# Designed miniproteins, single chains, part 27

Each design is a single chain, and the fold is of that chain. pLDDT is the mean over its residues in the fold that is shown.

## One batch from the design tools (miniprotein)

Design m920
Fold by ESMFold2-Fast:
Structure m920 (fold): chain A 81 residues (1-81)
Amino acid sequence: PVNVVLFIGAKSVPLLGASVMADPAVVKAALLAKNLSLLPAPFRKLVEQLLSQANIQHFELKADEFSDGVHYLFIEAVEEL
């Protein structure tokens, strides 16, 4: 586990952020599969908040950067048309 900072937003939802010690590979896989049960609780709550505000078709990884011991994940939640 490393320090992971997740930024997630949608077209109609402002960017949300949270950080937790996690495995970034597991976090990425969980989000891309829309399997919220595999997410750490802070990230799961963040995604649940976003899903309460918009109908989401899928998640896309926009950026994945490692800097100063922190793993930054930028996710776009793609809304249903």
Scores: mean pLDDT 84

Design m921
Fold by ESMFold2-Fast:
Structure m921 (fold): chain A 68 residues (1-68)
Amino acid sequence: SSQQQRLQGFRDAGLTLVDDLVSRGKSEEEIIEEINKVVDLFRKQHPEIPQEQLDQVRQELIDYARSK
């Protein structure tokens, strides 16, 4: 579905964002703050995407950031 493709694109962009922030020497706390900001913006722009699915992507990005 278009919602699944949009969510997948957001997830991929989020992983790239985390890699960029890590390469720029940002702290884990700063990276998590930025993840929360972009997730909140995406939620406002795409209210059709279920909150549970967006929260799953948020957690995946946070876990990825913590693994670095």
Scores: mean pLDDT 87

Design m922
Fold by ESMFold2-Fast:
Structure m922 (fold): chain A 88 residues (1-88)
Amino acid sequence: SIEEAKERVEKLRKELDKLREEASQITNPAARDEALSLIDKAREYIDKAVEAIENGEPESVIRSYVDAAEFYLKRARKVIEQAKAEEA
């Protein structure tokens, strides 16, 4: 539903901000750059989802953007977790 998509967008925005802060703490430049790149892609899809909601696009289109954002944030989280484990 549109309401579920809006809730997911808000949760993704909060997670993105948290992951960006965590990525900035990574000392390995390659891992940091990879995590930040994935976070930037997630932000792009969040922005597309918001625009699709505002324009009254089909729920399937909105969902595809939300799913893409979730995918990229999940990848970013994995990169951050691996980098932190290697630094411990």
Scores: mean pLDDT 88

Design m923
Fold by ESMFold2-Fast:
Structure m923 (fold): chain A 60 residues (1-60)
Amino acid sequence: SMEEKLREVEEEYRKRVEEIAKEFGIEATNENVLSNPEMRRRLEEVSREYRRRVAEIRAE
């Protein structure tokens, strides 16, 4: 179902955010993202991919 596909994509997004946080050794909080341009860039990339996948699933 669409709901199952959306949950899977959300789970992947969460894991990727956690991987980036581990790479930078800090939590992916708004404060940390604003003070770290490299982390922000990486999180924006992951966010764009997530939105793209959600749009593709919703277009089915």
Scores: mean pLDDT 77

Design m924
Fold by ESMFold2-Fast:
Parts: structure tokens; C-alpha cells; sequence
Structure m924 (fold): chain A 88 residues (1-88)
């Protein structure tokens, strides 16, 4: 519950700089659940990793990262998240 609230807050702050929405994040989670059986603990770990990635993206935006570098950072963070999920 608290992790989902934090994700929503971070997504709202990033939506003007990135095409990241709460709906998009929920769609991503549903795709993971449809391809892999997750325990409640594993789902929580994925949500924690999403929060970490979004916080890193927000910090980069606040420090004045260029749009092109921001796209690269998003791709790197998504790759790390996918790798983490595959190792569960």
C-alpha cells in the first residue's frame, strides 16, 4: 500500500519529463504477473525496485539531466528491473 502510494507520487512528478504514468506502471506489473507467478513478498521487492528507479530518475531530472541522457537512464533502469525480476 505505502509503496504503491510512493510510486504514484513519483510518477506524477516525472510525467511532465517522461511518459511515465501510474497506469503505465500498473500495466507493466500486470504483464509481469501474467508471465510469472509472484508471491506477495516478491511483488513487494519489485515495487521497492520501481521506487528506487523512479527516485533515481527524479534526482537526475532535478540535477538538470538532458532529455537524451534521461531516455538512456530510463532504459538502463528498466534493464536492471527486468534482470531483477528474471532472477526471482
Amino acid sequence: EELKKRIKELAEKLKDKLSISEEGINTFLERIKSSKTLSEEEEKQILEKIVESLEKLLEAVEKGISPDELVDLVNEEMAKLVEFIEKL
Scores: mean pLDDT 77

Design m925
Fold by ESMFold2-Fast:
Structure m925 (fold): chain A 77 residues (1-77)
Amino acid sequence: MEEEIKKEAEELAKLALEEGKKAGLSKKEVAEGLRKSAEAARKAAEYYASKGDEEAAKEAERLAEIAELAAELVEKE
């Protein structure tokens, strides 16, 4: 699971950097966008968990982890 999340985060970071470069964005701006996506996903996870939708909550948590890790990878590379 953690290794799979890392692979998805690496792919997301690569795509985000490529799109950001085309748009003239800095690595910092790309990372900020990814962190905002992670925040939205965490909020969705809390919402679904509060409704008893464990599957949707787990998927939203996974997306948040991927986006947050991708933001860290963008800043380090």
Scores: mean pLDDT 82

Design m926
Fold by ESMFold2-Fast:
Structure m926 (fold): chain A 70 residues (1-70)
Amino acid sequence: LTPAEEDEVELALLAIRYTVAKKSGDVEGLREVAEEFRRLAERSGPVNPQIAADARKLAEDAEKEAEKLK
């Protein structure tokens, strides 16, 4: 896999983890996924702006879901 392909796979896997955490009400899981989305966005930004944008949005969504469950 190229770095860009690795970022695409990572984004998809994190999105699945986000969906599972959201459905199970797992606040800690949502926070962990949000942090991993932020790291992906930072890493991929220079080489794949679209993946970075998608990851950033999913990080925000995961943080909001975690706050709603408090």
Scores: mean pLDDT 82

Design m927
Fold by ESMFold2-Fast:
Structure m927 (fold): chain A 93 residues (1-93)
Amino acid sequence: AVTSTMSDNELVGRGVPSRKQARQTLRRLSRQHPDADLVVAYWHDPESRRTVAFIEALKDLTLTVWANGQRQTHQLKAGERLEVEGGGIHIQK
């Protein structure tokens, strides 16, 4: 059976304590999971009370991101990074 769920190759770090550690988490995840399509680290900003998603593409892909009720489509090349801040963050490739 061909699984059509894009989330199966998405690797997520949750509860990252800072922006600096989010970038370190992306680097760690990309090394541990080289066959993944992308890696994501989530940091909750205690000052703004918003979630920030740090995303790194590990291969060329088209990424659709929903945040704050808005949809944006990004074309990413392998090694490109994207930062998304807001509520209700959903990512689809």
Scores: mean pLDDT 72

Design m928
Fold by ESMFold2-Fast:
Structure m928 (fold): chain A 105 residues (1-105)
Amino acid sequence: LDDLIERLRERRKQIEEEDPNNPSNQREIALLLRDIGSAYALQGRLDEAEAEFRRASELYRSLGPEYSRLSDTLEAQADRVAAGLDDIDLGMLAIRVGVTLAILK
C-alpha cells in the first residue's frame, strides 16, 4: 500500500510539472488525489485521507458544473473520514488505481 501511494504521488508530480493548466491534466490530478485519499483511509491515516479528498473535490469543482456530482461525492467522503468512518471499497480502489496508472503511463 505504501508503494502504491508513492507511485500515485510520483504520477501527480509528473503531471503537475508538464502542464498544470491543461484541463485533462487537472482531471488526472483529481483522480490521483482521490485514489491517494482512499489509500490513506485504508491505512487508517484519516487526516491525510480527508485532506486529499477535499483537494480532489475542490479541483473537480473548479473544472465545471459537469463535475459537481463528483465534487459533492468527494466532499461527503472527506466528511465521513473526518468523522472517523472508513468505508473505502478495496476492490473498487484496486480497479480505479489500475485504470489511472494504465492511462498515465
Scores: mean pLDDT 71

Design m929
Fold by ESMFold2-Fast:
Order: structure tokens, then sequence, then C-alpha cells
Structure m929 (fold): chain A 63 residues (1-63)
């Protein structure tokens, strides 16, 4: 995933992984969240929560 590669590069450059996942959560699947958890050492539950918050915002735009 080009998105996952971009997020990993930004995290390596010092970006906040939870902030990135919250912004991009609508475009992230569970496997990508697991990859981010392994890369960052953050608990998967925290990343899933951030992604869910991001997804809620975008899901409300569907008809």
Amino acid sequence: SALLETLLALIDAGADPLALVRLAGASLNDEELRTLARHTGLPLSALRRAAAEGRRRWQEEEP
C-alpha cells in the first residue's frame, strides 16, 4: 500500500503515528494497523481507536 509506505516514512521522520492514523483512518485496514503497531511499538488497540475515529468522520459522508 502506497499509503502505508508514506505513513511509515513520515513516522520514521518523526511524525506522531496516532495523529497520522487518525487523519488517514478511513483508508487503513486492520493489517496496515498491525504493521504500524509492530513498527512503532504502540498498542494495536490505540491505533485501532485512532483509525475508528478517522473512519467515523468519512462513513457519515456515505448515502
Scores: mean pLDDT 76

Design m930
Fold by ESMFold2-Fast:
Structure m930 (fold): chain A 96 residues (1-96)
Amino acid sequence: ASKEEIDKAIDEAMKLVDETIEEARRLQQLDPERGAAYLGIAEGLKENIEKIRKLAEVDPELAYKQAKSFIETAKKLLDEVRADLEGLEAARRAAQ
């Protein structure tokens, strides 16, 4: 993979994890415990993605592979947070 492709993959993973953090903070307003748990996971994922930038200087191919893996992990986490948020909002509306 080119440096530009690696940088794009890392940036995509970072964008997804930042979106996950925002959604987790919204969930925390409705469910403080669950929201805080997802926020902790997302913050840890963000730290690991930042480490890939340093790995790219030593092993670009492994860095690209890991960045793609973190994109998929971040997408799944974002989907889970959004599903929990929607379900909780729907349940609260149904309960009046």
Scores: mean pLDDT 86

Design m931
Fold by ESMFold2-Fast:
Structure m931 (fold): chain A 107 residues (1-107)
Amino acid sequence: AAARAELREELVMRALKLMDEEKERVAKALEAAGLPEEAEVAREKGLLEAMALASEDPAKAPAAHAVTLRLLAEALERLAEESEDPEESRLAREMAAEARALLASLE
């Protein structure tokens, strides 16, 4: 239980790092969702700062959450493909599926 929880936390942190490294991809996703100001922040500072800006406006929160879950799922799917550890790959795929299920529930 503890070891799996630690691995889940590590995978989330690795996914967030991948999203932060791909600033332009994150920015384009935010622009497509109607969040152009957050997209500019993502280009300069990354996803976390863009989400902090979106959280200041309750009207933007649903779109920002949807973008974050979709990008998180995509990053976790990429980690699953790139991982040489079968357990990491399996858990990353499970977590990506969980993120996509949460995204579907917001529609």
Scores: mean pLDDT 82

Design m932
Fold by ESMFold2-Fast:
Structure m932 (fold): chain A 69 residues (1-69)
Amino acid sequence: MLTPQQATALANALRLAGMGRVSEALDLLDSLSKTDPSAGLARQAVEAGAAGDVDKQGDYLNQLLDKLT
């Protein structure tokens, strides 16, 4: 289960990626992945999105949601 702080950090990382701040998003996700394995899926989603692979981005986000539920 994510702490509120970890959930906020994950949401902020995804927001940064959506704004095109991919390197800042990845730095946050790398820090978070030391304590939460779901951050690894979020990182892969961000990288796929940055590469323009919308299908893979969606697949990783769906896996992340399944892991968080």
Scores: mean pLDDT 74

Design m933
Fold by ESMFold2-Fast:
Structure m933 (fold): chain A 71 residues (1-71)
Amino acid sequence: SDIDLYIRIARHHFTEAIAQIKDPELRAEAERLLEETLERLSRAANVEEAVKIINEFGRKLREILAEDKKL
């Protein structure tokens, strides 16, 4: 399904971004949030819901990446 493909693409892209995090605790937090997000995404009723879930995670990941850069 489109949602399954979107989950696969999101996992790949965000895993690559998370791998760039230098602080191990922030990396672990980002990994945990990604798995929670992918679980939520698997329950999305349509692509519009999936986009909202991914955008929410993207915002949180940007906050974690900004924190990592300050350390």
Scores: mean pLDDT 83

Design m934
Fold by ESMFold2-Fast:
Structure m934 (fold): chain A 66 residues (1-66)
Amino acid sequence: SMMEQAKEAAELAIEAARQAARFRDKSGLVYTALKNLAEGFIEEAKKLDPEIGEEAEKEVEKILEE
């Protein structure tokens, strides 16, 4: 279903953000690539289910803002 696909995209966005945070002080290139990946999955989740996508965006923001 679209809801299941939105949840998968949200989980992938959160995982990408967690990986990005690990590389923040190690590789700016890897950090930026993973941050962009997380943003792409948030956008996909929002297209499938705006509520699930918005919640994922808030979680990603918390992970990346320290």
Scores: mean pLDDT 88

Design m935
Fold by ESMFold2-Fast:
Structure m935 (fold): chain A 67 residues (1-67)
Amino acid sequence: SELEEKIYKEYEKILEKVRPLVEAGQLDAARQLLDEGLNEIAEKYGLTVDEVRELYQRYKEKKAAEE
């Protein structure tokens, strides 16, 4: 669905921002940035953070299965 694709893209953008913090060993800062980003996505789409994680995972698995 369009919603699942939009959530996937926004989640991936957050992971791109988190990656340099992980690479620098700033794990606490990386976790905080991820949590803030997921809360922002949740608020934007009227979802819980748990629902955002579930939709992201389902879309990711579907994409991996589609060849």
Scores: mean pLDDT 84

Design m936
Fold by ESMFold2-Fast:
Structure m936 (fold): chain A 77 residues (1-77)
Amino acid sequence: MDLADAMVSAARLAGAAAGVTLSDEDLQAIRDAVLTDGVDAGIDKAYEIAGKLGTDEAAQKVRDAVQRAADSVLQSQ
């Protein structure tokens, strides 16, 4: 699994667990941010989208999960 795919999967799963459904367009926006502007941009985009769709708590959970997924992939390579 590449870095962008891992971060997108983490955002989707963490969002669902926190009661926020990220659309395919939202997930694509996160992926595009990672590929164009890097890991931090992808994390920021996931936080922004989750914050608009749900609570600050949900946004934090999505952000933390995406950061954790990125760290895990980068440490494995």
Scores: mean pLDDT 83

Design m937
Fold by ESMFold2-Fast:
Structure m937 (fold): chain A 76 residues (1-76)
Amino acid sequence: SAAEKKAIQQKLVSRQTAVSIQLIGMQIDGATKDQLKAFLDAQYQEELAWLRAKGDDEGVQAVEDWYQRQLDRIEK
């Protein structure tokens, strides 16, 4: 339903905001690109597993797109 999709989207936004804050903290602390990429991959796999368990194909695509953008930003 639309309400269920909205609840999933809100949870994704909250989680991805936390991931973004942690990435900034890691960069300030001098983390390497490889360390940042490893952290992103771990968070990406957790979000994919969660959404696949719910059968949310749109959410899976949104997560794939968001994490690809973060990866591209790190690699420049």
Scores: mean pLDDT 83

Design m938
Fold by ESMFold2-Fast:
Structure m938 (fold): chain A 78 residues (1-78)
Amino acid sequence: SAAEQLAQIEKNGKEFRERVLELYEKGASEEEKEKFFDEVAEKSGSLKTLTPEEVEEYKKRAIAELDKIVEEYLEALK
C-alpha cells in the first residue's frame, strides 16, 4: 500500500542519516565518502538516467554539500 511505501521511505531516510553521521564520526576519507554515495545512488536507481560524467559531477557536489552541512553542524555545537 501507499502507507507501507511511505513507511519504508521514512525508515530508509533514518538509516541514511545514521550512516552519514557514522561516516563523519569515524573521520571518513574522501574515497570512503565516494563509495558511500556510489552505494546510495545505485540503490536509489538515480544513476539509471545519468552518464558516467554526470555521475561523477553528482558525487562531487553531494560530497561537497555533505562536508558543508557537517562543518556548519559542528560550528553550531561550539
Scores: mean pLDDT 66

Design m939
Fold by ESMFold2-Fast:
Structure m939 (fold): chain A 86 residues (1-86)
Amino acid sequence: SFGEREVLRVDGDTPASDEEVDEMVERLRETGRRLGREDWGEAGADNVRKMAADGYPREVIEAFTDGLLGHIEMGLPPPAEVEPLA
C-alpha cells in the first residue's frame, strides 16, 4: 500500500484494542450529544473506527479523539481539515 502510513513506520507500534476503540467512540458520541453536536460525535466515531481498522497506534487514535473532543467542546471544527476528502 502506498501512503503516509508507510512514512509513519514507528518502531514498536501498539495497536488499539476493540475495547479502547469502543471507549473512544462512546466518549465522542456522548460529548457530541451533551453539547448538541451529535453530527461531530458520529463523524469522529467513524474516523476513529477507520483509523483502528487501518492499524494506527493507540496513541495516535487517542490523540485524535482528544483533539476532536476539545474542538466539539469549544464549538470548533474537527482537527482535520473541514473539507470532506472522501
Scores: mean pLDDT 70

Design m940
Fold by ESMFold2-Fast:
Structure m940 (fold): chain A 96 residues (1-96)
Amino acid sequence: STEMTPEREEELRRLGREVAERLRERFEEEWRRHEDDAAAQERLAREAAALAAELLREFAERGVPLAAPLAEAYEVLAREPGAGEEEARELFREAL
């Protein structure tokens, strides 16, 4: 099948919610402390991408759909935000 099913959409939304919640718990306070510091926000964004990748790897091990491709995309963003941006976007397109 080439089309997103309602079940697959719900699994993807659930995955997104769980990742977002854990990122918020970890980074919300630090992000607020550095709301006027672009360099600190860039570093926090990279750290958030690294944590998202780790969480998505854990979900992939549990058999959650699309978790592995999403983890790979976030791993690229965590290493060098300016390097592999095109490749990360391509991975996101394949995960859709």
Scores: mean pLDDT 67

Design m941
Fold by ESMFold2-Fast:
Structure m941 (fold): chain A 85 residues (1-85)
Amino acid sequence: GSMEEQRQRHLELSREGLVREAIRLVAEGRDPLAAARMLRDAGVKKGAEIAEKAARDPSLDPRKVAEEMAKAAKEERGFDLQVPP
């Protein structure tokens, strides 16, 4: 492929990496606001809103929040990511 195609692929891999890390952080009950920022930077706006809701409501199940974020990432960007066990 072209150098431009390679650059776009690297950017998408970086975005997917941000989404994967955001899902991991939330699943572990860690910084959901940092996760929301990562999701916005990756273009997963609905996922970011889910993470921001989790930041406001600590009674939400972190693993279920992470599952909803993974679903949003798949629907918005096509990132087929799973919540870590």
Scores: mean pLDDT 80

Design m942
Fold by ESMFold2-Fast:
Order: sequence, then structure tokens, then C-alpha cells
Structure m942 (fold): chain A 80 residues (1-80)
Amino acid sequence: SKKEELLEKLLEALENKDIERLRELVREMALDPSISSDEFYEILEEVLAYAHENLDDELVQEILRVVHEVVKEHTARLLA
């Protein structure tokens, strides 16, 4: 599914510590009308769980900043 494909790409970006790729994928997901706000947050929950278990605290904080900025930029869609 589209959701599973996006989750795989997001987890790959985290494994590679590619924060810019993560940002691009999160923005793509935020702009995709086929992905509901609920699905968006479900995918982010999995991404953040992986980050907390596998990455250092500094990188986790960078990921949280990326997620916060993307959500802030797209609040009209993600809060509807």
C-alpha cells in the first residue's frame, strides 16, 4: 500500500541518518490527498518509535524539529 511504501522509505532515511530525505518524505506525505490526517499521524508514530529505539538523543531531537515544522506548515490540512 502507499502507506506501507512511505513508511519503508521513512525508516530507510532514518537508518541512513538522512534528515533532508526524511523532511522531503514527511512533506510529500503531508501534501498527499490520498493520506488522511489519521494515517499521517500513524506513520509518524512508527517513525518516532524507531528513532527513539535506534538513534541518539541529538538526532531524535532533530527529527522532532522536522516533524513539528512540517505539521506547522500544513496545519490547515492536518488539523481538518
Scores: mean pLDDT 81

Design m943
Fold by ESMFold2-Fast:
Structure m943 (fold): chain A 70 residues (1-70)
Amino acid sequence: MESWQLEQLDLWMKEQGADTVEVKKTREQARRAIDIHLGRAKLTPEQEKGREEGRKEGSEGIGGGFVPAE
């Protein structure tokens, strides 16, 4: 129940009057993290490698494996 819990929390926060843009943004980021963790959202092999490479490098600096569109 990846989204169900976040939706219930959202409703509760609305009742408490804490349903602001910043709060919604944080909630959405948490939802994405949960989806990735549960395997709902997969990264491409390139993105997965970039993430692993960045973690492995650490002190070597951060490249990110990003290819500029233009």
Scores: mean pLDDT 57

Design m944
Fold by ESMFold2-Fast:
Structure m944 (fold): chain A 84 residues (1-84)
Amino acid sequence: AIVTEEEVEKVKVEGVEILLIKELSNSKEALSALEVLEYLKKNPDKVVFTTIEEAVILALKAGVKYILAKSPEELKELIEKYLK
């Protein structure tokens, strides 16, 4: 999942990796858009779950599937539904 730093706790699901983008987070754990793009290109079978339209553009550039939600609560429900 690619979300804002404030949304991390709301979208925690076991087995799902959370990535933060530097342009939208001051966290030291945050990745640049280029680093996210490279990560997605190395993992083409993964699905990007996101609340961020910028992350959709990165998923499209990497050729990976994406699911865009309007809120972290909606995103968590979509992740749980997809994994079941």
Scores: mean pLDDT 75

Design m945
Fold by ESMFold2-Fast:
Structure m945 (fold): chain A 83 residues (1-83)
Amino acid sequence: GPIPVDSELEKERALELMEEGEKSSGNKASSLFTSAMLLASLSGDKEVQKRVYETSSKWLKKESSSPESLKLAESLLEQAKKL
């Protein structure tokens, strides 16, 4: 049948993936944070979106010195400030 939109499930899964990302490194962590940010956005919960975006930004700043990653981190913080 059609997949129901469940904001609570999306919120819970976003936080789980964020926590898994914090425990991971490299490409695996990047994928987990990307998925967490997507689910947090779909959940519509501003506090969850803010937490996931801020955590993803902190991870990018800590584990990467590339200009592209730093710019992405700043973009995520700016998005979090709007929530």
Scores: mean pLDDT 77

Design m946
Fold by ESMFold2-Fast:
Structure m946 (fold): chain A 94 residues (1-94)
Amino acid sequence: NLDDLLTNLGTRLSHLEKAIIAQDNDTAKKHLEETKTSFNELKPHLPQELSEKLQTHLNQIDTALNEGDYDTALKHLVDLDVELAIYEIKTALK
C-alpha cells in the first residue's frame, strides 16, 4: 500500500531530522540507513524523476553527515520533505 509506505518513510524522516538537529551523528547515520531502506521500498511506486531527486537528497545528506555538516544535512532533508509533500498533494487532487 502506497499510503503505508509514505507514512513509514515520513516517520523515518522525522527521526532523522531530530537526530540532525541534536547533532547526534551516530543516531543520524542510523536513521539515514533506515530512511534509505524505506525509500527503496517506496521507489518502484514513484515517478522516476521524483525518485531520482529524492535519491540525490539522500546522498547529499549522507555526504554532509560524513563531513559533520549538520546545516547542509538539514537543508537537503527539508528539500526532500518538500518534494514528498508536493507529490502527496498532487496525487490527492487526482
Scores: mean pLDDT 88

Design m947
Fold by ESMFold2-Fast:
Structure m947 (fold): chain A 102 residues (1-102)
Amino acid sequence: MPSKEEIEEIVKKELEELLKDKELLEKVARYLGYLKAYLEGKISAEELGAKLAELGGGEKVTKREDISPEALEAMEFTIEVAKKLLKEKDKEAYKIFEEEAK
């Protein structure tokens, strides 16, 4: 899996592009919030799948128990980096993330 440094660099580059498209940025913020809620056990894989479909995506969601510890750690770190950057670069998208992560 990618290193923490590679994840941080990728997230920074992707966010800079997303800042040019506010509608897409807001959808990504919602996606990250849903993903955080799922990883924290607040929503099921079925609920995450339904929420992703509402955003225009339809990927099959892997059950939490089938995700390796290393993959979980990488996903959690990716969300933390994205959260920090959203808070610094776009406070409105950050608020969307926080609401959906409940």
Scores: mean pLDDT 74

Design m948
Fold by ESMFold2-Fast:
Structure m948 (fold): chain A 95 residues (1-95)
Amino acid sequence: LLKKVEEEVLELLLRLAEELFGPEEVERIRAEADARLEAIAAAAGRDSVSEEERRAAIAARILQVFNERGEEEALEELEKKGEELEKELKKAEEE
């Protein structure tokens, strides 16, 4: 359930970023997230990064770009999606 929630949030982030910035800019954001994650892992003495860490880094970088560019509508859409996912999580906990 948590993995599905994380995947849906990432899919929404990628869709909004592509609509706002275009696919070339989204690829640049992904590349920057990967480079930063690899640098952090290397500094910590690790030789690998998980797919979950990579997805989280991409999501964080997209959110950072939205904040830096003042993409208020995209941030509001994410907040709305977060509320929907919270309701689904509560429903799953209640059987």
Scores: mean pLDDT 74

Design m949
Fold by ESMFold2-Fast:
Structure m949 (fold): chain A 90 residues (1-90)
Amino acid sequence: SLVEKAREALFEGEIQLGLGLIQLGVAKLVGEDDRELLEAALRQFREAKRLFDEAIELAKQAGDEELVRRAERARREAEEKIREVEELLK
């Protein structure tokens, strides 16, 4: 079903977001030279955003307003983390 596909995309996005947060956290502990971890975190956050965009589209098609709101909140968090990592990489 569309709801099941939306939930799957949201769950996969949440996993990618979590992996990115771990990589970003480790990079911040090691300091400014951990460019590889920052680049890895950026890739994970971008993949999370893509999956959340998919979850939003599927949830809208399913008419699940609560799932749309959950996915939109998660997408905003991914966008904020993308901006944070892009600033650290400058």
Scores: mean pLDDT 88

Design m950
Fold by ESMFold2-Fast:
Structure m950 (fold): chain A 87 residues (1-87)
Amino acid sequence: SAADKLAAATARLRALLAALDPSDPASMEGAVEAIVALARELGMPEEVVARLRRALTRHMREAAASGDRELAESAFWAAGAELRLWV
């Protein structure tokens, strides 16, 4: 059901946020790929998924460069909010 998909998506997003390390490029790249995989599972069009990946990659690189965990978390939750529109 849509409620089950939303609950599963929210749980995955929370787990990704808990594991997020802005000082680790592999952690940041892994978070982007996990969000992109979730977007595909929710049926987002590939064009939208590609735009989401580009936006997340830009924001995650900016957060990593500044060491700004709050910026990384904000970008992550903004992507999560967009994903919720597709459930």
Scores: mean pLDDT 76

Design m951
Fold by ESMFold2-Fast:
Structure m951 (fold): chain A 84 residues (1-84)
Amino acid sequence: SAVEEAARELVARIQEEVENGPIPTADGKTGFMALLLEAVKRLLGQERPSPEDSERAAAEILEAAVRLVGEDAFTALVEALIKN
């Protein structure tokens, strides 16, 4: 599904930044919320989705990500991203 694809891409992006280190300079360190928002925009095909649509899409993506890799693994990835 589109939600599962968005979740897979979110997990891959988090893992990429954890493995390759922080993005230097102009864009700063990409935070978890920024990656989640990009996944939401991609899933909905909208540059400026409504707060209600964004919240619903984000919840669906996060639930799918947890189902894909497991809660403990997903939490560890997010924590590693924040600590780097």
Scores: mean pLDDT 75

Design m952
Fold by ESMFold2-Fast:
Structure m952 (fold): chain A 85 residues (1-85)
Amino acid sequence: MEAEEASLKLVEMLSPEQQLALQTKVAEIGARSEVPSPEDLRELLEALAAATDDKELVATIARALAAESSPENAAAVEAALAAIL
């Protein structure tokens, strides 16, 4: 719930062009695999970081999503945040 609320807030803060780019990347990742991999999450984080300069929001959303998903994805997201942000 809180992760989705943070994601909605981020999308509301973004321009229509940035929102479209982010949604397109999420759709592409979803189309590649029925189960998100750590690599898919890294790619999503990179797209989020490119869409907004608010790195705090990106980190909050990514960590919340990973924590609800799996411990393996949580570790992958932390590694990606350290590399991208």
Scores: mean pLDDT 68

Design m953
Fold by ESMFold2-Fast:
Structure m953 (fold): chain A 74 residues (1-74)
Amino acid sequence: DERIETVLKAVEEGKADALRTAISLDERLSEEDKRLALEGIEAAVAGDYERARELFASLSEESLERVVEIAKQV
């Protein structure tokens, strides 16, 4: 999924802190989708890309698009 790879690339580029802040403060994401997205970021930071992909894939389509939008802006 090219969208998930966009988020993982942002983490690889050292943008994890900016992503955590933006996701935590985002008013469009549900609390459940924020939790899943933040867990995905932590998995990616730990190098567990398989878990990160599973967590991001569990987001709703709308929430995944929002997380990708955030990743492109940071």
Scores: mean pLDDT 85

Design m954
Fold by ESMFold2-Fast:
Structure m954 (fold): chain A 80 residues (1-80)
Amino acid sequence: MEDAEKALEAAKKLAEEGKLETALMALRIAVQLYPSEEIAKALTELGEKAKEEGKEELAREAYRLSLTIDPNNEKALKAL
């Protein structure tokens, strides 16, 4: 639990620094170790940030990964 929150905070900081690919990699590892709705939400937020930066492939991957945790995530489904 605590490690998943640290990964989430680290990913958000990496995204703010423009390191979106590194943020996605951190969340992808967290998904495999600690799947949670908080991580799904972070992936959806990363996807939105990637779209703002013009990184469409990264955004699509983040949304798809979010759907592996929460397949009914309307925001991620609408974005794909």
Scores: mean pLDDT 78

